# Designed miniproteins, single chains: the designs that were tried, part 48

Each design is a single chain, and the fold is of that chain. pLDDT is the mean over its residues in the fold that is shown.

## One batch from the design tools (miniprotein)

Design m1643
Fold by ESMFold2-Fast:
Structure m1643 (fold): chain A 66 residues (1-66)
Amino acid sequence: SEEVIIRIIAKELGISEEVAKKILEKFGNGKAARAFAEKHTAEELAKYLGISVETAKRVKEALLNG
């Protein structure tokens, strides 16, 4: 289920379930999220996901190092 996928993403990236839900909704999967993170700044990622720049920096680091 979508709820199970959100929990898995949250655990893998060390982020909240709310942020994991936004990643799933916007990108569909981790591969697409990583590709976006490689090509965009933390500020652009924050705007796209509707999260803070501070959280986006952590998400970007987790996506690029996971």
Scores: mean pLDDT 80

Design m1644
Fold by ESMFold2-Fast:
Formats: C-alpha cells, structure tokens, sequence
Structure m1644 (fold): chain A 94 residues (1-94)
C-alpha cells in the first residue's frame, strides 16, 4: 500500500531526525539531511496521490531552506512529521 510505505518512510525519517539531534550535528548537516528527507517524502506523497500532503511538505522544505538554526529546523521538521504520521495512521484506519 502506498499509504503504508509512506508511513514507514515517515517513521524512519523521525528516527533519523532524533539521531541527528542526539549527535548534535551542525546546522549545515541538519539542513542537508532535513531537506533530503522532506524532498523524498514529498515525492512519495505525490506518487501516492496525496497532493495536499505533498504541498505541506514542500512548504516546510521552503521554511527549512530559509533557516540557519539546527534546533529550529529540527523542531519544525519533527512537528510536521508527527502531524503527517497521525494523518496517515488515521487514513489507514478509515
């Protein structure tokens, strides 16, 4: 299922994000990792026909690209991915 695959990708992305925070990576490394994660998730959402979700991920990608603070990028990305995770779980239970 494209929704189940996307949920797995989001869960793995959240695990990667927590690892980056624990390792206290630089703002440059956080930005590169987060932009890559958001891009891959947006592409997967587009392929799954979840256009509104893809637009949300692209908007967050734009906000991360404008940031220079690792903690800000981490918090914004975590909040977004947690919301996306809950939305995907809700869709799978319907």
Amino acid sequence: SPLEELLEMVEKALESLERLKKEKVSAEDMKLAVLTILHELAEAAEKAGLEDLAKELREVQRQVAASTDAEEMYKLTKETLERVKEELKRKLEE
Scores: mean pLDDT 88

Design m1645
Fold by ESMFold2-Fast:
Structure m1645 (fold): chain A 114 residues (1-114)
Amino acid sequence: SPKEETIEEIKKIGKEMLETAPEEFRPLIERIIELILELTEKLPEEMHDEILGLMYLLKQAIDALVAGKIEEALAKLAAAKGLVETIGYQTGMEELTKELLELLDELEAAVKAA
C-alpha cells in the first residue's frame, strides 16, 4: 500500500485502541503507536502489510483485555512481538524494533497485572 494510506490506517486503528483501552494503558499505547509510525516512515512499502498486521494484532490484544480474555490478549501480544522481531531481522531496523519490543514487554506486564 502507499505510505500515506498505511499511516492513515495506523492512526485509525491506534485511535480505536486508545478509545477502548483502560485509562491506565493509554500512555503506553500512545508511545507504541508513535514508535510504529516512526518505524513505518523508515520502512520500505513491501513491509507495510506487516506493519498493518502488527496494528491489528495489538488492537485484538486490547479488545481481548477489555473483554477479560487475558490469555487471548497475551497470545496476541506474543504474535505481535514475533512480527516485530521479523520486521527487525528483514529490514535491519534493529534499534527501533528493539525499543518497540521493550514497550510491548511493558504492555505484556501490565496485561498480566490486570
Scores: mean pLDDT 88

Design m1646
Fold by ESMFold2-Fast:
Structure m1646 (fold): chain A 68 residues (1-68)
Amino acid sequence: SLEELLKKVQEEIESLKKEIENFRKAGYDRLQKLAEEFIKAYNTDKKKAEELFKEMQREVAELRKKLA
């Protein structure tokens, strides 16, 4: 459900935060803003939230490559 998915996303974000804390701060801040937009959209537009979540995952993958 909505609530369960949101909790899983929050847990995933916290995990990513810890990984990214060892890397560039600028990338972390950008990802954090995407996460905030996702949470905001999740309560009003589930499709938009799903797209934002996928975008966050792509950004994380891109940052990991750039920081390697």
Scores: mean pLDDT 77

Design m1647
Fold by ESMFold2-Fast:
Structure m1647 (fold): chain A 70 residues (1-70)
Amino acid sequence: MEKIKELIEKIKAGEATDEEINEAGQLVVDYLQSLGKDEEAKKLAEKMLEAKLNKDYKGLAEILEEGLKL
């Protein structure tokens, strides 16, 4: 959990690499799948992909934070 939060903070600051952004996304998806929330994980992954394609890093960070609250 601490690792995911650190990565989200870097994304918000505009300091995250593409590799770190992908790592944060995968960690949140893995977390949701571990809770049996497969449909939520799928929807989150789709939202993250859209935000990344649009270079909306603020939106991406918000999506990741919302995922951790599920």
Scores: mean pLDDT 81

Design m1648
Fold by ESMFold2-Fast:
Structure m1648 (fold): chain A 55 residues (1-55)
Amino acid sequence: SSELALLQKIEAKDVSVAAQLVAFSESKEPSDLRAKALEYIGANAVQVNEALKAE
């Protein structure tokens, strides 16, 4: 899903955010931590995308 795609992009630059998203995708439970992880990804989407391009 799109969450896995975001995880791959984030993992290249910020493993802490990636780890949080993975943990919640496995639990299949709604949580504030997952929401915070998604918000962090949204706020840093451009930064993460630039990291992948810089490869």
Scores: mean pLDDT 53

Design m1649
Fold by ESMFold2-Fast:
Structure m1649 (fold): chain A 67 residues (1-67)
Amino acid sequence: DEEKKKEKELAKKSLEIVREQVEKHLKELDKLAEEDPSKEKQLQEEKERLEKGLKEIEERVKKFLEE
């Protein structure tokens, strides 16, 4: 089914965009931690939340792609 293949391609592209946005945000958090080490713990916690959220999205997309 060509339509289903296109939907899977769009899901992959959407995931790539989300990954890029998360990676960009993580880099900004790393930069902020270098500029203010007193915030390192708070920024690390935010990084962990972003990574967890991305993992959940990746798992859902992977399941969809396996169908």
Scores: mean pLDDT 80

Design m1650
Fold by ESMFold2-Fast:
Structure m1650 (fold): chain A 113 residues (1-113)
Amino acid sequence: KEKEEKLIEEAKKYIKEAKEAFKKGDIATALKYIEKAIEKILKIEDLKKRIELLEELLKALDELSDEITEKEKKLEEEGAPLEELIKLGVAAVAIAVQKTVTKKLIEKLKKEL
């Protein structure tokens, strides 16, 4: 079995890797790292530590949402192909859904404390 400390470290690493992949323009890889971070967080048995990491993930998702908005504006100003705008729009929806789910999960877990 993975030690809880290792799960926390891996979750934080995946959040960091998601941000770095996104800054490099690799949206697909960024979303995969977000998914991996969630998988690690959900395996943490300590409710307080799980909530803390979900709040850290939520903060990262807010930062990624802001980055998507900035990239969309730049692509529109540059007259980028519709395909690139659609790709970014799909990422925006994925991040928005993950933010909503994460917020609801945090609220539910806080009621269990």
Scores: mean pLDDT 81

Design m1651
Fold by ESMFold2-Fast:
Structure m1651 (fold): chain A 82 residues (1-82)
Amino acid sequence: SIDEAEETLSESAVQAIEEATLNKDEKKIEEELEKVREALKKLSRTGQEQALEGLKDAKETHPEAGEVIEKLIKIAEEVLKE
């Protein structure tokens, strides 16, 4: 299901970014952000919109990673404009 893939993508992205943030490894953070961008491009437009909503929900679950999640939200918004 597209819905399940989007939720998994959002949770995986948040978890990976949270781990990278804890280690404060800038290169790993950039790599994870790029992976999320490429994954989002492969989704349908509806899938991209649902992924954006999932990222907004994930920000409430992981407030400690809020700054990085905002970067993910901006990436999702950029992909939606393409």
Scores: mean pLDDT 72

Design m1652
Fold by ESMFold2-Fast:
Structure m1652 (fold): chain A 60 residues (1-60)
Amino acid sequence: DALELARRLAEEMGLDLPEEWLEAIAAVSTALARSPEDVEPLIRAYLLREAETRDEPLPS
């Protein structure tokens, strides 16, 4: 399941994204992938983009 993969990869990368975002990333990655091995790099690419835009520490 691409959603479970996206959730696992996000957690491994330290990204706590809402499930709606993970569902969107998983769905888009699955739709664009021609083979199962294409899903993981696509999910990683989208997650990396989210990490770059959300790279701000919480104020203490």
Scores: mean pLDDT 74

Design m1653
Fold by ESMFold2-Fast:
Formats: sequence, C-alpha cells, structure tokens
Structure m1653 (fold): chain A 75 residues (1-75)
Amino acid sequence: PEEPSIEEQVERARARVREALASLSREQAQAYLQLAAAVTREAIAAAKDPRERELGRALLEALLALAAELGLEVA
C-alpha cells in the first residue's frame, strides 16, 4: 500500500520502454524516444510537487541513457 519509490517507478518505465523499442525500427525508436523525452520535459516544467519533478528528471535521465545505449540522438 506504500507508493513505489522513484527508483522502482523508473525501472518499471525503463522495462516498458525497452519492450516497446524491441519491435521498432531505428527510425521509429528515435521518434518514440524524442516524443517521450519532450513530453517528460514538459511534465517536469509543469510539476509543482518536488517529488513529481524529481521523478520526471529521473525518467528523462533513463530515457536519454536508453537512447545512448541504442546509439540514437535524442534532444
């Protein structure tokens, strides 16, 4: 009944994104990650709760790291 930790939420998100990317072409994967990163940045900017902002930053970091693992450029 306790809310998942930021680390736990990030790992769940990473697993879901990695699974989604496994069936995409390199071009589709890049577009997916670019959109995900843009949406996450917007969410961070809109977040009023420090915890939501921290989670958003951790998710963005994980997305950028995943893009780097795949050799993809994500702004």
Scores: mean pLDDT 80

Design m1654
Fold by ESMFold2-Fast:
Structure m1654 (fold): chain A 86 residues (1-86)
Amino acid sequence: MTEAHAEAVKKDASGNYVYTVTARGPADQKLTILVRSESETEYRIVKSALGEKEVTATVTLPTPQTLTFRAVSESGGPAPDVTVKA
């Protein structure tokens, strides 16, 4: 599975730490981006790929930490030909 690690580099207007990841995949492929915190709390963000267009997912948290982003298919299986960048 395609995976990326991200650390917060910015805060939003409310003082929360902003994490951004981009995923690129085949046309009409619906992707689930799984986000795991350092405390192993897992969040699910469902995105659709639009051909060769990148899909951006943003997560905001009150504490700075390293997040792990992983792209999977809508069913949670492998997502071939998907690239994830943090």
Scores: mean pLDDT 66

Design m1655
Fold by ESMFold2-Fast:
Structure m1655 (fold): chain A 68 residues (1-68)
Amino acid sequence: SALMEAALAEIEALLEEYVASTDPQERARLYQRVLALYTRALDALDAEEGAAFTRRVEALFREAQARL
């Protein structure tokens, strides 16, 4: 859905800022923003699309962590 793809794009952009940041406080704020966006988007998706969204978000987190 357009909602899921938009949320994924925003999460990816926030995770790029997270990886690029050298400030622990800024990283913590960006991580909290990702979690808030994830929760908000998940609440708007049906169960099947929510499961697919969660798997894609987990993959983005794993990729971001690998770059640290």
Scores: mean pLDDT 87

Design m1656
Fold by ESMFold2-Fast:
Structure m1656 (fold): chain A 99 residues (1-99)
Amino acid sequence: AKLPPLSREEAEKALEALEEALKEVEEGAKRIKEALEAGDLETARKLARELAPKFTALILRAIGDYLNAKESDPEIAERIEEIRKRAVEIMRETDRAME
């Protein structure tokens, strides 16, 4: 059985939660970059390890929330998809910087 699509209020709350999670991963990635620029590889590795599960959780949640919102509120679904794309971009930039 298919789950019912998110209500507009539920989609808005999901979007707000994803926006907060995106801010956390952006701040985490910035701290990793600052540690790398300072030559503190041990701190950078520790921060990257702590941030990795947050990226995974955010991306998976954004995929689920997008699929549930896309039929009831396509505008909110589009904003959720933009958050997912931004999280993937930050993750790739962080991985590249750690090479």
Scores: mean pLDDT 82

Design m1657
Fold by ESMFold2-Fast:
Structure m1657 (fold): chain A 65 residues (1-65)
Amino acid sequence: SMDILRQVAADILAVSMGILADSAEIKDDTVYVYAKKLTEKQKKELEIIKKGLESLGYKVEIYVE
């Protein structure tokens, strides 16, 4: 179904964000991304994936400590 495909695509993108940062998790309609620090390159790469997730109807919140 389209809902299952959307969930699988979102999961793959969230996992990719967690690999680029330190971790990521999906809760409800939001992907939470955590990093100790981000380079300018990592920020740009995360922004591309964030736009992909937003196109699937998810919100993305990125936390840098």
Scores: mean pLDDT 86

Design m1658
Fold by ESMFold2-Fast:
Structure m1658 (fold): chain A 104 residues (1-104)
Amino acid sequence: DDLRRMNEALAGAAAKASLIDEEIAKLLEEALDPETRLEALEKAGTKVAELGNKIIGKNEKYEIKVSPDPEKQRKMAEAIERALENIEDKEKVEKAVEELLKVS
């Protein structure tokens, strides 16, 4: 179930990202492939955190690391999707970035 839900969140996030940032969209598509997932998800998470911080007016740098735990990977994908879905809502972006940092 975690794997299915993660793939659904990644696909949704990639679709939303395609309207915002082409590089993030490409990384999220690469995360759908199990062989590239960890590296692509780590890079996508880092770029989403950077974008989110820019939107909320923070200059903080975060390095996002991906756990081998499927539940944490699912939570990370869902947090990325929430940030991208709510990109125009500063408060929701801030909460999604905080969720992303907690699962890193």
Scores: mean pLDDT 82

Design m1659
Fold by ESMFold2-Fast:
Formats: sequence, structure tokens, C-alpha cells
Structure m1659 (fold): chain A 87 residues (1-87)
Amino acid sequence: MSTEERIRAAADLLVERLVREGSVDEDDLVNRISRETGVSPSVVRALIEALRRAGAVRLEDGVLSLAPGVTPEQLRRTAEEAARRLS
């Protein structure tokens, strides 16, 4: 699997877990995605930062959640754009 494919898989998994669970601990999420996809923790954190800068997610006291008014489909599109930029 290419680096680009792994980063895309990490973005997809990040979206799936956040949508399924609603709120997730950032450190737990980063470690799980890194282990499952082989993407480094620093790259997973860069994906999360890109989503925060785009206004798609909120990070409060180490807990990551969807930003108000953002749909799962919007989060997925934003995450795919961030993954392409980091690849």
C-alpha cells in the first residue's frame, strides 16, 4: 500500500470512528488509527489539525467531536481533501 493510500485510509477511519462514536479521545484515536493504517501518529495529528482549521471538528479538553452544523458527508469530503494535501 502506498503512503497516499495509507493516509487516505487513516482519514476514512478517523471519519468513521468520529461519526460512529460522536466524541473520541484524541490520543486514543491517534494511536488506534496509527496502529491500524501504519500512518505515523504525527501525520494522524496533522489530519486532525487540518480538519480543525477547516472548521469540520472541535477539540475540547482532549476530546474530538464534529463541529456544530457539520454533516458526516461534509466531514468525509474535508478529510479526503486533507489526506490528499498531506500525501
Scores: mean pLDDT 84

Design m1660
Fold by ESMFold2-Fast:
Structure m1660 (fold): chain A 100 residues (1-100)
Amino acid sequence: KAAELLRKAAELAREAAEEARETNPETARDLESAAELLEEALRAYEEGKLEEAMRLTIAAALTLIGAAFQALLAGDERTAEKAEEALRLVLEALRALEEE
C-alpha cells in the first residue's frame, strides 16, 4: 500500500509542476522537490528504511502544503488541486507506513 501511494503522489506532484511551469516557476520548483522527496521515500521504503521513508514523506507533505497555498494565491486552481490530491495520497502513505 505505502509504495503505491508514494509512487502516485510523486506522479501527481510532477504533473502539478508541469502545469505550474509557465505561470509560476517557483511553485513548479517546489512541486518538483516534493516529487523528488517522494521518490527518495519510496526507495528508502523498498530498502526497509522505514524511519527514513517516514521522514522524507513528512518533508514532502510540508513542501506540498506550501506549494498548494502558493498556487491558490496565484489563482492557479489546477495546480492547487493536483498538489492537494498528492498531499492526500502522502497522508495515506504516512498512515500505511505507521501501521508497519
Scores: mean pLDDT 85

Design m1661
Fold by ESMFold2-Fast:
Structure m1661 (fold): chain A 87 residues (1-87)
Amino acid sequence: GMSEQQHKTRDNLTKLVEENPKLLEEAEKLASKFDDPKEQIKYALTYLILKFEKEGKKEHAELVRQTLQGMLDLSEEEIKELLEKLK
């Protein structure tokens, strides 16, 4: 089962997506360029991080980054490289 922290992180991410349906649509459109489901998730979540950072929503960006790290087992350095590539 999920830990309490993982459950809370997932719930918060769901609320962020529900509050920002246009960002979800944009992320899905970007993800559709990739054939691999793992790559689709990786780039979709990275896109959301960049958008929240651009809007000054640092706490929202951090929550998405934690989700990306947990789902794909990515290092902090790998996430930084993804963010740089999508700027």
Scores: mean pLDDT 74

Design m1662
Fold by ESMFold2-Fast:
Structure m1662 (fold): chain A 68 residues (1-68)
Amino acid sequence: MSDEEKIEEADRRVAEVYMRYYTEGMSLEEVERELRKILEELRRATGNEEIVKKFEEAVKRLLAQLRA
């Protein structure tokens, strides 16, 4: 799996977590835990720090919006 495929899969998983937050009553704490797990899995799966950094920044912005 390429680095781009890995980040695309991670993005898809993040979108699924957010959909579950809005549709299934998933708690904000559960969302934060799942997003953290996805980020750590991506970090371990790829040595490309640029890709990981961009993904981490996007996740942090989304979490801040959900908490606000």
Scores: mean pLDDT 76

Design m1663
Fold by ESMFold2-Fast:
Structure m1663 (fold): chain A 70 residues (1-70)
Amino acid sequence: MEELEKEANSLIDEAIKRLEKVDPQKAKNLRLLKENYPVLETLIAVAIAAREFGDEELYKKAMELIKKYL
């Protein structure tokens, strides 16, 4: 459980860094989600953002982690 949460938070932080370069407002929104919402909800937001920006690698990683939480 702790390892999965650590991996998920690491991916969320990576997504925020990637988005800061292309859409600072969406990066800020992901930080707010990370601070205020459960990890699963934030991972879903990461998957949606990755799909919108065509980041297939980030999308696949987010979906794999979401599957592990379900």
Scores: mean pLDDT 82

Design m1664
Fold by ESMFold2-Fast:
Structure m1664 (fold): chain A 93 residues (1-93)
Amino acid sequence: SLDELIAGLTNFANQVIKDFPQYAAEIQRETDRILDALRNRDLAALEEGLRRLEEILKQAIAEHVSDPQVRAAAEAHIAALREALLAEARRLL
């Protein structure tokens, strides 16, 4: 459901803020934008917010993860999560 998707995204954002506290304000801003887009059923705003969040997380990974394999795996996981969220949102919105 949409409420479950919103709860899942909120929990994910809280977890990544714990891992990257220096990016907390940026992560929270884009998360709030994404949550508003979901509540307003605005797929375009959702896609933009998710792209911005992915860029922030990629920057955090680049600054904190020196192992190229670990970095690539983390970036792939973020991309997969974004696509899964978009697919679920397109089904619900």
Scores: mean pLDDT 82

Design m1665
Fold by ESMFold2-Fast:
Order: sequence, then C-alpha cells, then structure tokens
Structure m1665 (fold): chain A 97 residues (1-97)
Amino acid sequence: MLPEGVRVVRVNSAEELRRLVREHPDQDFVFDVAPTEEHRRRILESVPPGTIVVETPLEVAAEYLAEESGQPVEEMRDSLLSQIALVSGVSVEEVRR
C-alpha cells in the first residue's frame, strides 16, 4: 500500500518526533494525523518520493509544532485539522446533510 520511495514511521511522543527530525535534517516530513484510512490514502497519494510520512497522534504533532514555532498548542492543533480537511475536502464535499 506504500508508494515506492515513501517511508512511513510511527511516533507516539513529542520526544520521539523531535529526535526523528533532528536525525534527518535534510529530509522532508509530512505529518499523518489522519483519523481515517481515507485521509491517510489522500496524504500518501500527494506525498513526493523521498518524503518521510510521520504517523503520530494529533496531540503529539501539535505539541511538537507549538514548541518549535513558539505558537500556542491550540493554534497548531487547529492548523493541522484544517490541513487534514483540505486534503479530504474533495472526497467528503457532500458531508453536509
């Protein structure tokens, strides 16, 4: 199910995520905090070869990004959710009942 040249790594803590990024400074990262298989599929379809896809809980990614950017955790969480919605918007356009 993975495209050739795409790596998927699972991270369960902000410390693990920070370590992964530090060990691969020249690597492009995409955070997969998708709650559904459909969201994940869309992310994987759009990821260029050679990218590391980091499967992580939303809270872990938001916490890491907040610490790195100096932004509030709530703002980072909202940003990540907006990005997930953007990727999946085309697939769930009819969700409004």
Scores: mean pLDDT 67

Design m1666
Fold by ESMFold2-Fast:
Structure m1666 (fold): chain A 58 residues (1-58)
Amino acid sequence: GATVRRLAELLGVSPAAASRLLRRLERHMSRDQAVAGLEQAAALGFSAAEIRRLLGLE
């Protein structure tokens, strides 16, 4: 959807990669919290790989 596309654009990854990252975060928090957290991390200059490492997803 539009949210996944926007996150993919902000993080510099494919929509599929953004969707997978969002789905993993949703295991621990609401979708709204996961979206807000990813947007905030992107705004602070974190890459998708850095976000995954910081959250212990890899």
Scores: mean pLDDT 78

Design m1667
Fold by ESMFold2-Fast:
Structure m1667 (fold): chain A 79 residues (1-79)
Amino acid sequence: GKATADALNAALTALNDLANQYNAAARESGMSPEEIQAAGQAIEDGIRAVARAAAEGLDALKTQAAATKASMNAWIAKA
């Protein structure tokens, strides 16, 4: 429904902002190339999971968006 679509667009916007924050932090980080690749894959998988959860409904979308955001914030902190 419209509420789920609106929530998905808001979540994707917020996650793209976090991805940009991670990319900026990673450029100045001491992370290894392997850690950077692992983080990039985790971020892509997390964003994809949010889009997939939207098909299940609004509550699933919100739960997955919170999990993906927490994961991305952990990668930003590590960078």
Scores: mean pLDDT 83

Design m1668
Fold by ESMFold2-Fast:
Structure m1668 (fold): chain A 90 residues (1-90)
Amino acid sequence: SLAGEKLFLFLVSVHMAIERGVEVSPTIREAAKGAKEVAEKAQLGEDNVEERIDQLSTVDPELAEKLRKVARGEMSKEEIQELFDTVLSK
């Protein structure tokens, strides 16, 4: 589903931010870890994730840009929490 794709791409992007040293809540950290394990089992690399964010940009360009900022470590803990709440609400 589109909602599942948005949540998955958000969580994988958050995992990239964590690897860059960004702090997140324990709940988001655990969810991001789960999403990374799913991505690894599916053999999805950073290029595959970027391609899927590109596809998302055709239906939700604002979210796609925010996900790219998350992945680059350019969002604070508070901004990531707000985005998580938004993605869960649809």
Scores: mean pLDDT 86

Design m1669
Fold by ESMFold2-Fast:
Structure m1669 (fold): chain A 70 residues (1-70)
Amino acid sequence: KLDAEELKEILRKEGRNPSDKEVEMLIEYFDKDLDKTLDEDELKELLNMLKGKAPLPDDIAIRKIIERLS
């Protein structure tokens, strides 16, 4: 499982510059366990959306974050 700090590091390695608040919002949206972490499947969904390989989510705030980071 991935916490906010680990997700931020992964996104930075991909050449993206998320804010701490944006990382927290992404985790809250994808985290179905409500433990403030992402599992491997949830992380892959997010990365595919960022790469344009999956449809964007219906949540407008999360879509805006993903579009800004893409």
Scores: mean pLDDT 78

Design m1670
Fold by ESMFold2-Fast:
Structure m1670 (fold): chain A 65 residues (1-65)
Amino acid sequence: MLSEEKIQLLKNADIDGDGTITAGELANVGLSDEDIQDIIREADIDGDGTIYGPELVLLQRKMES
């Protein structure tokens, strides 16, 4: 499970709001390789290795529960 501070880094990865985040974009905001893989595994429903911006909101909702 990710800490709240890492969730905030995740939100910053979608800086232009285009609705898609890749593993490379996550690395650019300072997340470790293992954290990136955990995030993709939790949010990547279609298995293509990318995360849609709205999925970050759903991930954050899971974290508050």
Scores: mean pLDDT 64

Design m1671
Fold by ESMFold2-Fast:
Structure m1671 (fold): chain A 80 residues (1-80)
Amino acid sequence: SAAQELADRLEALYAKYADKLSPEQLARMQALIDAVRDQQASLGEAAARAMELVNAIANENPELALEIAEEFEAMLAAVA
């Protein structure tokens, strides 16, 4: 399903950035993965939550936030 594919892609993104994100940012990303996998979030809701996380990351590291935003956009486009 699209939800399963999106959750798998988000888990891969979590693993890629685990050493660069704060514990709070990682917890927010895990909550997003769980919500998508459990089908508790639509694609639009997942996109909104991803952008909220990007904005939180931008407060500490704007360059990393832009990189992660590009990854989220590519991922969401791939499962739409």
Scores: mean pLDDT 83

Design m1672
Fold by ESMFold2-Fast:
Structure m1672 (fold): chain A 84 residues (1-84)
Amino acid sequence: MTKEELYKKAKEILEKNREKNQASLDALVAWVREHPEEVLEALKKAKENKMSIGTLLTLRDAAERAGHEEIVEAAKKNIEEYLK
């Protein structure tokens, strides 16, 4: 499985579970909207903070829903690094 295939599959699984975890996702969307600088700093330190692939995928989805492209790109970069 390539990095791209694994990332796409993981995102599809996250999307399927979106309805079940709506409250959690809504909270993350609010966090991205209200404190984008904190989210961006957390993503810059994702490896040091041992941020899981699941957390990165959820943050990427939350950032997309919040319309914050800079955070979406930061999350994607971190996901690609973990899918080595």
Scores: mean pLDDT 70

Design m1673
Fold by ESMFold2-Fast:
Structure m1673 (fold): chain A 90 residues (1-90)
Amino acid sequence: EKEVEANKKVFEKTASIIRELNPEVADEAIAAGLKAEQAARDHGDKSFAYRVGAFAAVELVRVHDPEAGEEVRKKFTEEYNKLKEELEKS
């Protein structure tokens, strides 16, 4: 439950960063992320579904704009690692 909420927050933060850094690709990347999240959820990976979605969104940005995608990936990784560390300590 806490892991699901943490991963959802990372996905929401990732979507916000994509909209800021690459608005031209943002809708497509976020849609791809949500599709990947739904697929993971349908296959029983509820706790990791939003994380799978975030990775898919970042990858689509990297395919279209490697520089913006790498910046999104860096910020995504920082937010994910921070939430993961807090989750492991609690």
Scores: mean pLDDT 78

Design m1674
Fold by ESMFold2-Fast:
Structure m1674 (fold): chain A 90 residues (1-90)
Amino acid sequence: SVRSEELMSRMRLRMLASQGRPLVFVPPLLSEEEVEELAKDIINSKSVPRSNIEALIFVAKELGMRENLIEALELLLKGKPRSEVEKVYK
């Protein structure tokens, strides 16, 4: 969705800002609810760029999100089947 792509772009920019890269725009902090929404969208998506998954894991760890959400995203990043990812995400 357009919303999911917007939030993903914001996460990538936030990760770049934390690495000291110059940015024209610094994105506002994502909420825990926005991270949960994106994780659900990513797990239910047919394909997601690896960089988007990495950015979401970075933000989820910084916000101290639940361990099973982070683990599910790391399994997805490793190319594990969606069924295994969904089982951990619960």
Scores: mean pLDDT 71

Design m1675
Fold by ESMFold2-Fast:
Structure m1675 (fold): chain A 65 residues (1-65)
Amino acid sequence: MKIIALGLGPTEEEGRATALEGKKRDGADDIIGRAAADGAEGRAILEELRKQYPDALIGMAGSLP
């Protein structure tokens, strides 16, 4: 199973930085960074990505914005 570290932040760049830190800590295979203004938007992004990558385990890196 492919493991993807998802990082969320005020910008996509900050989300990617968070995802990269999560990958270093937990050994994920890939990273995704997304911009999210709040926890509700972050949860919507996570659900979207789980539908796009049903064969992957998507783990949250860091906290919700």
Scores: mean pLDDT 78

Design m1676
Fold by ESMFold2-Fast:
Formats: structure tokens, sequence, C-alpha cells
Structure m1676 (fold): chain A 80 residues (1-80)
């Protein structure tokens, strides 16, 4: 429930964000490996995710773009 998530304390939200960050990083790394991306490309993706976690606007923008591309890929794949 979005309302319940919004009601979390700052400390609880920080912990939830750390868990989400670890899951997102692991998921993206696994996904890129399965798609046959190079080690350099996977390393760059990890650096972008780490920067986004530090609040870097450029890192956040790139992560958002990757998520959009992944969403479009899924939509095209399941578009029937």
Amino acid sequence: MEEKVAALTPEQRALAREIAHELLRSMIETFLKEKGYSEEEIKRAREIIDRAAQGDPEGLAEVNRLLKEFEEYLKERFKK
C-alpha cells in the first residue's frame, strides 16, 4: 500500500531504501549478465547505481532511463 509506505518514519524509509538499493543492484547485474552485456558495461551500471544511491542527479537520471528502457522492453515482449 502506497499510503502505508508514505507513513514510514525517516529511519524506516532509509532502511527500506538500502534494501531496495541492494535488490535493484543485484537484479540489474543479473539481468545484464543474462542479456550478454560485457563486464565493462555491468561495471558502469554498478557505478551509476552507486552514484544514484549517493543522491547524484545524473546517476538518478540514468537509472530512471534504464528502468524506462526495461519497461518498454517488457511492454513490447508482452504486447499481444
Scores: mean pLDDT 68

Design m1677
Fold by ESMFold2-Fast:
Structure m1677 (fold): chain A 71 residues (1-71)
Amino acid sequence: VGKIISAKGRVAYVRFDEAHDLKVGDRVEAENNGQKWPGKVAKVINPKEALVEFDQDLPQNAVGFVVRKAD
């Protein structure tokens, strides 16, 4: 499970609690209070960090949103 640590427009920097196995193009989803923001991995930075591009612009309070691999 990851969390958004910074976001600008549709792009978020996500940090994972454990090493992720995500690849560029993998579908992910940000979630907060039952609302969901679908996206995809744009870049793998290191085993715990990735850039995600969402399908829509993120709200200003997106920092701390949970990010998971989409089912």
Scores: mean pLDDT 78

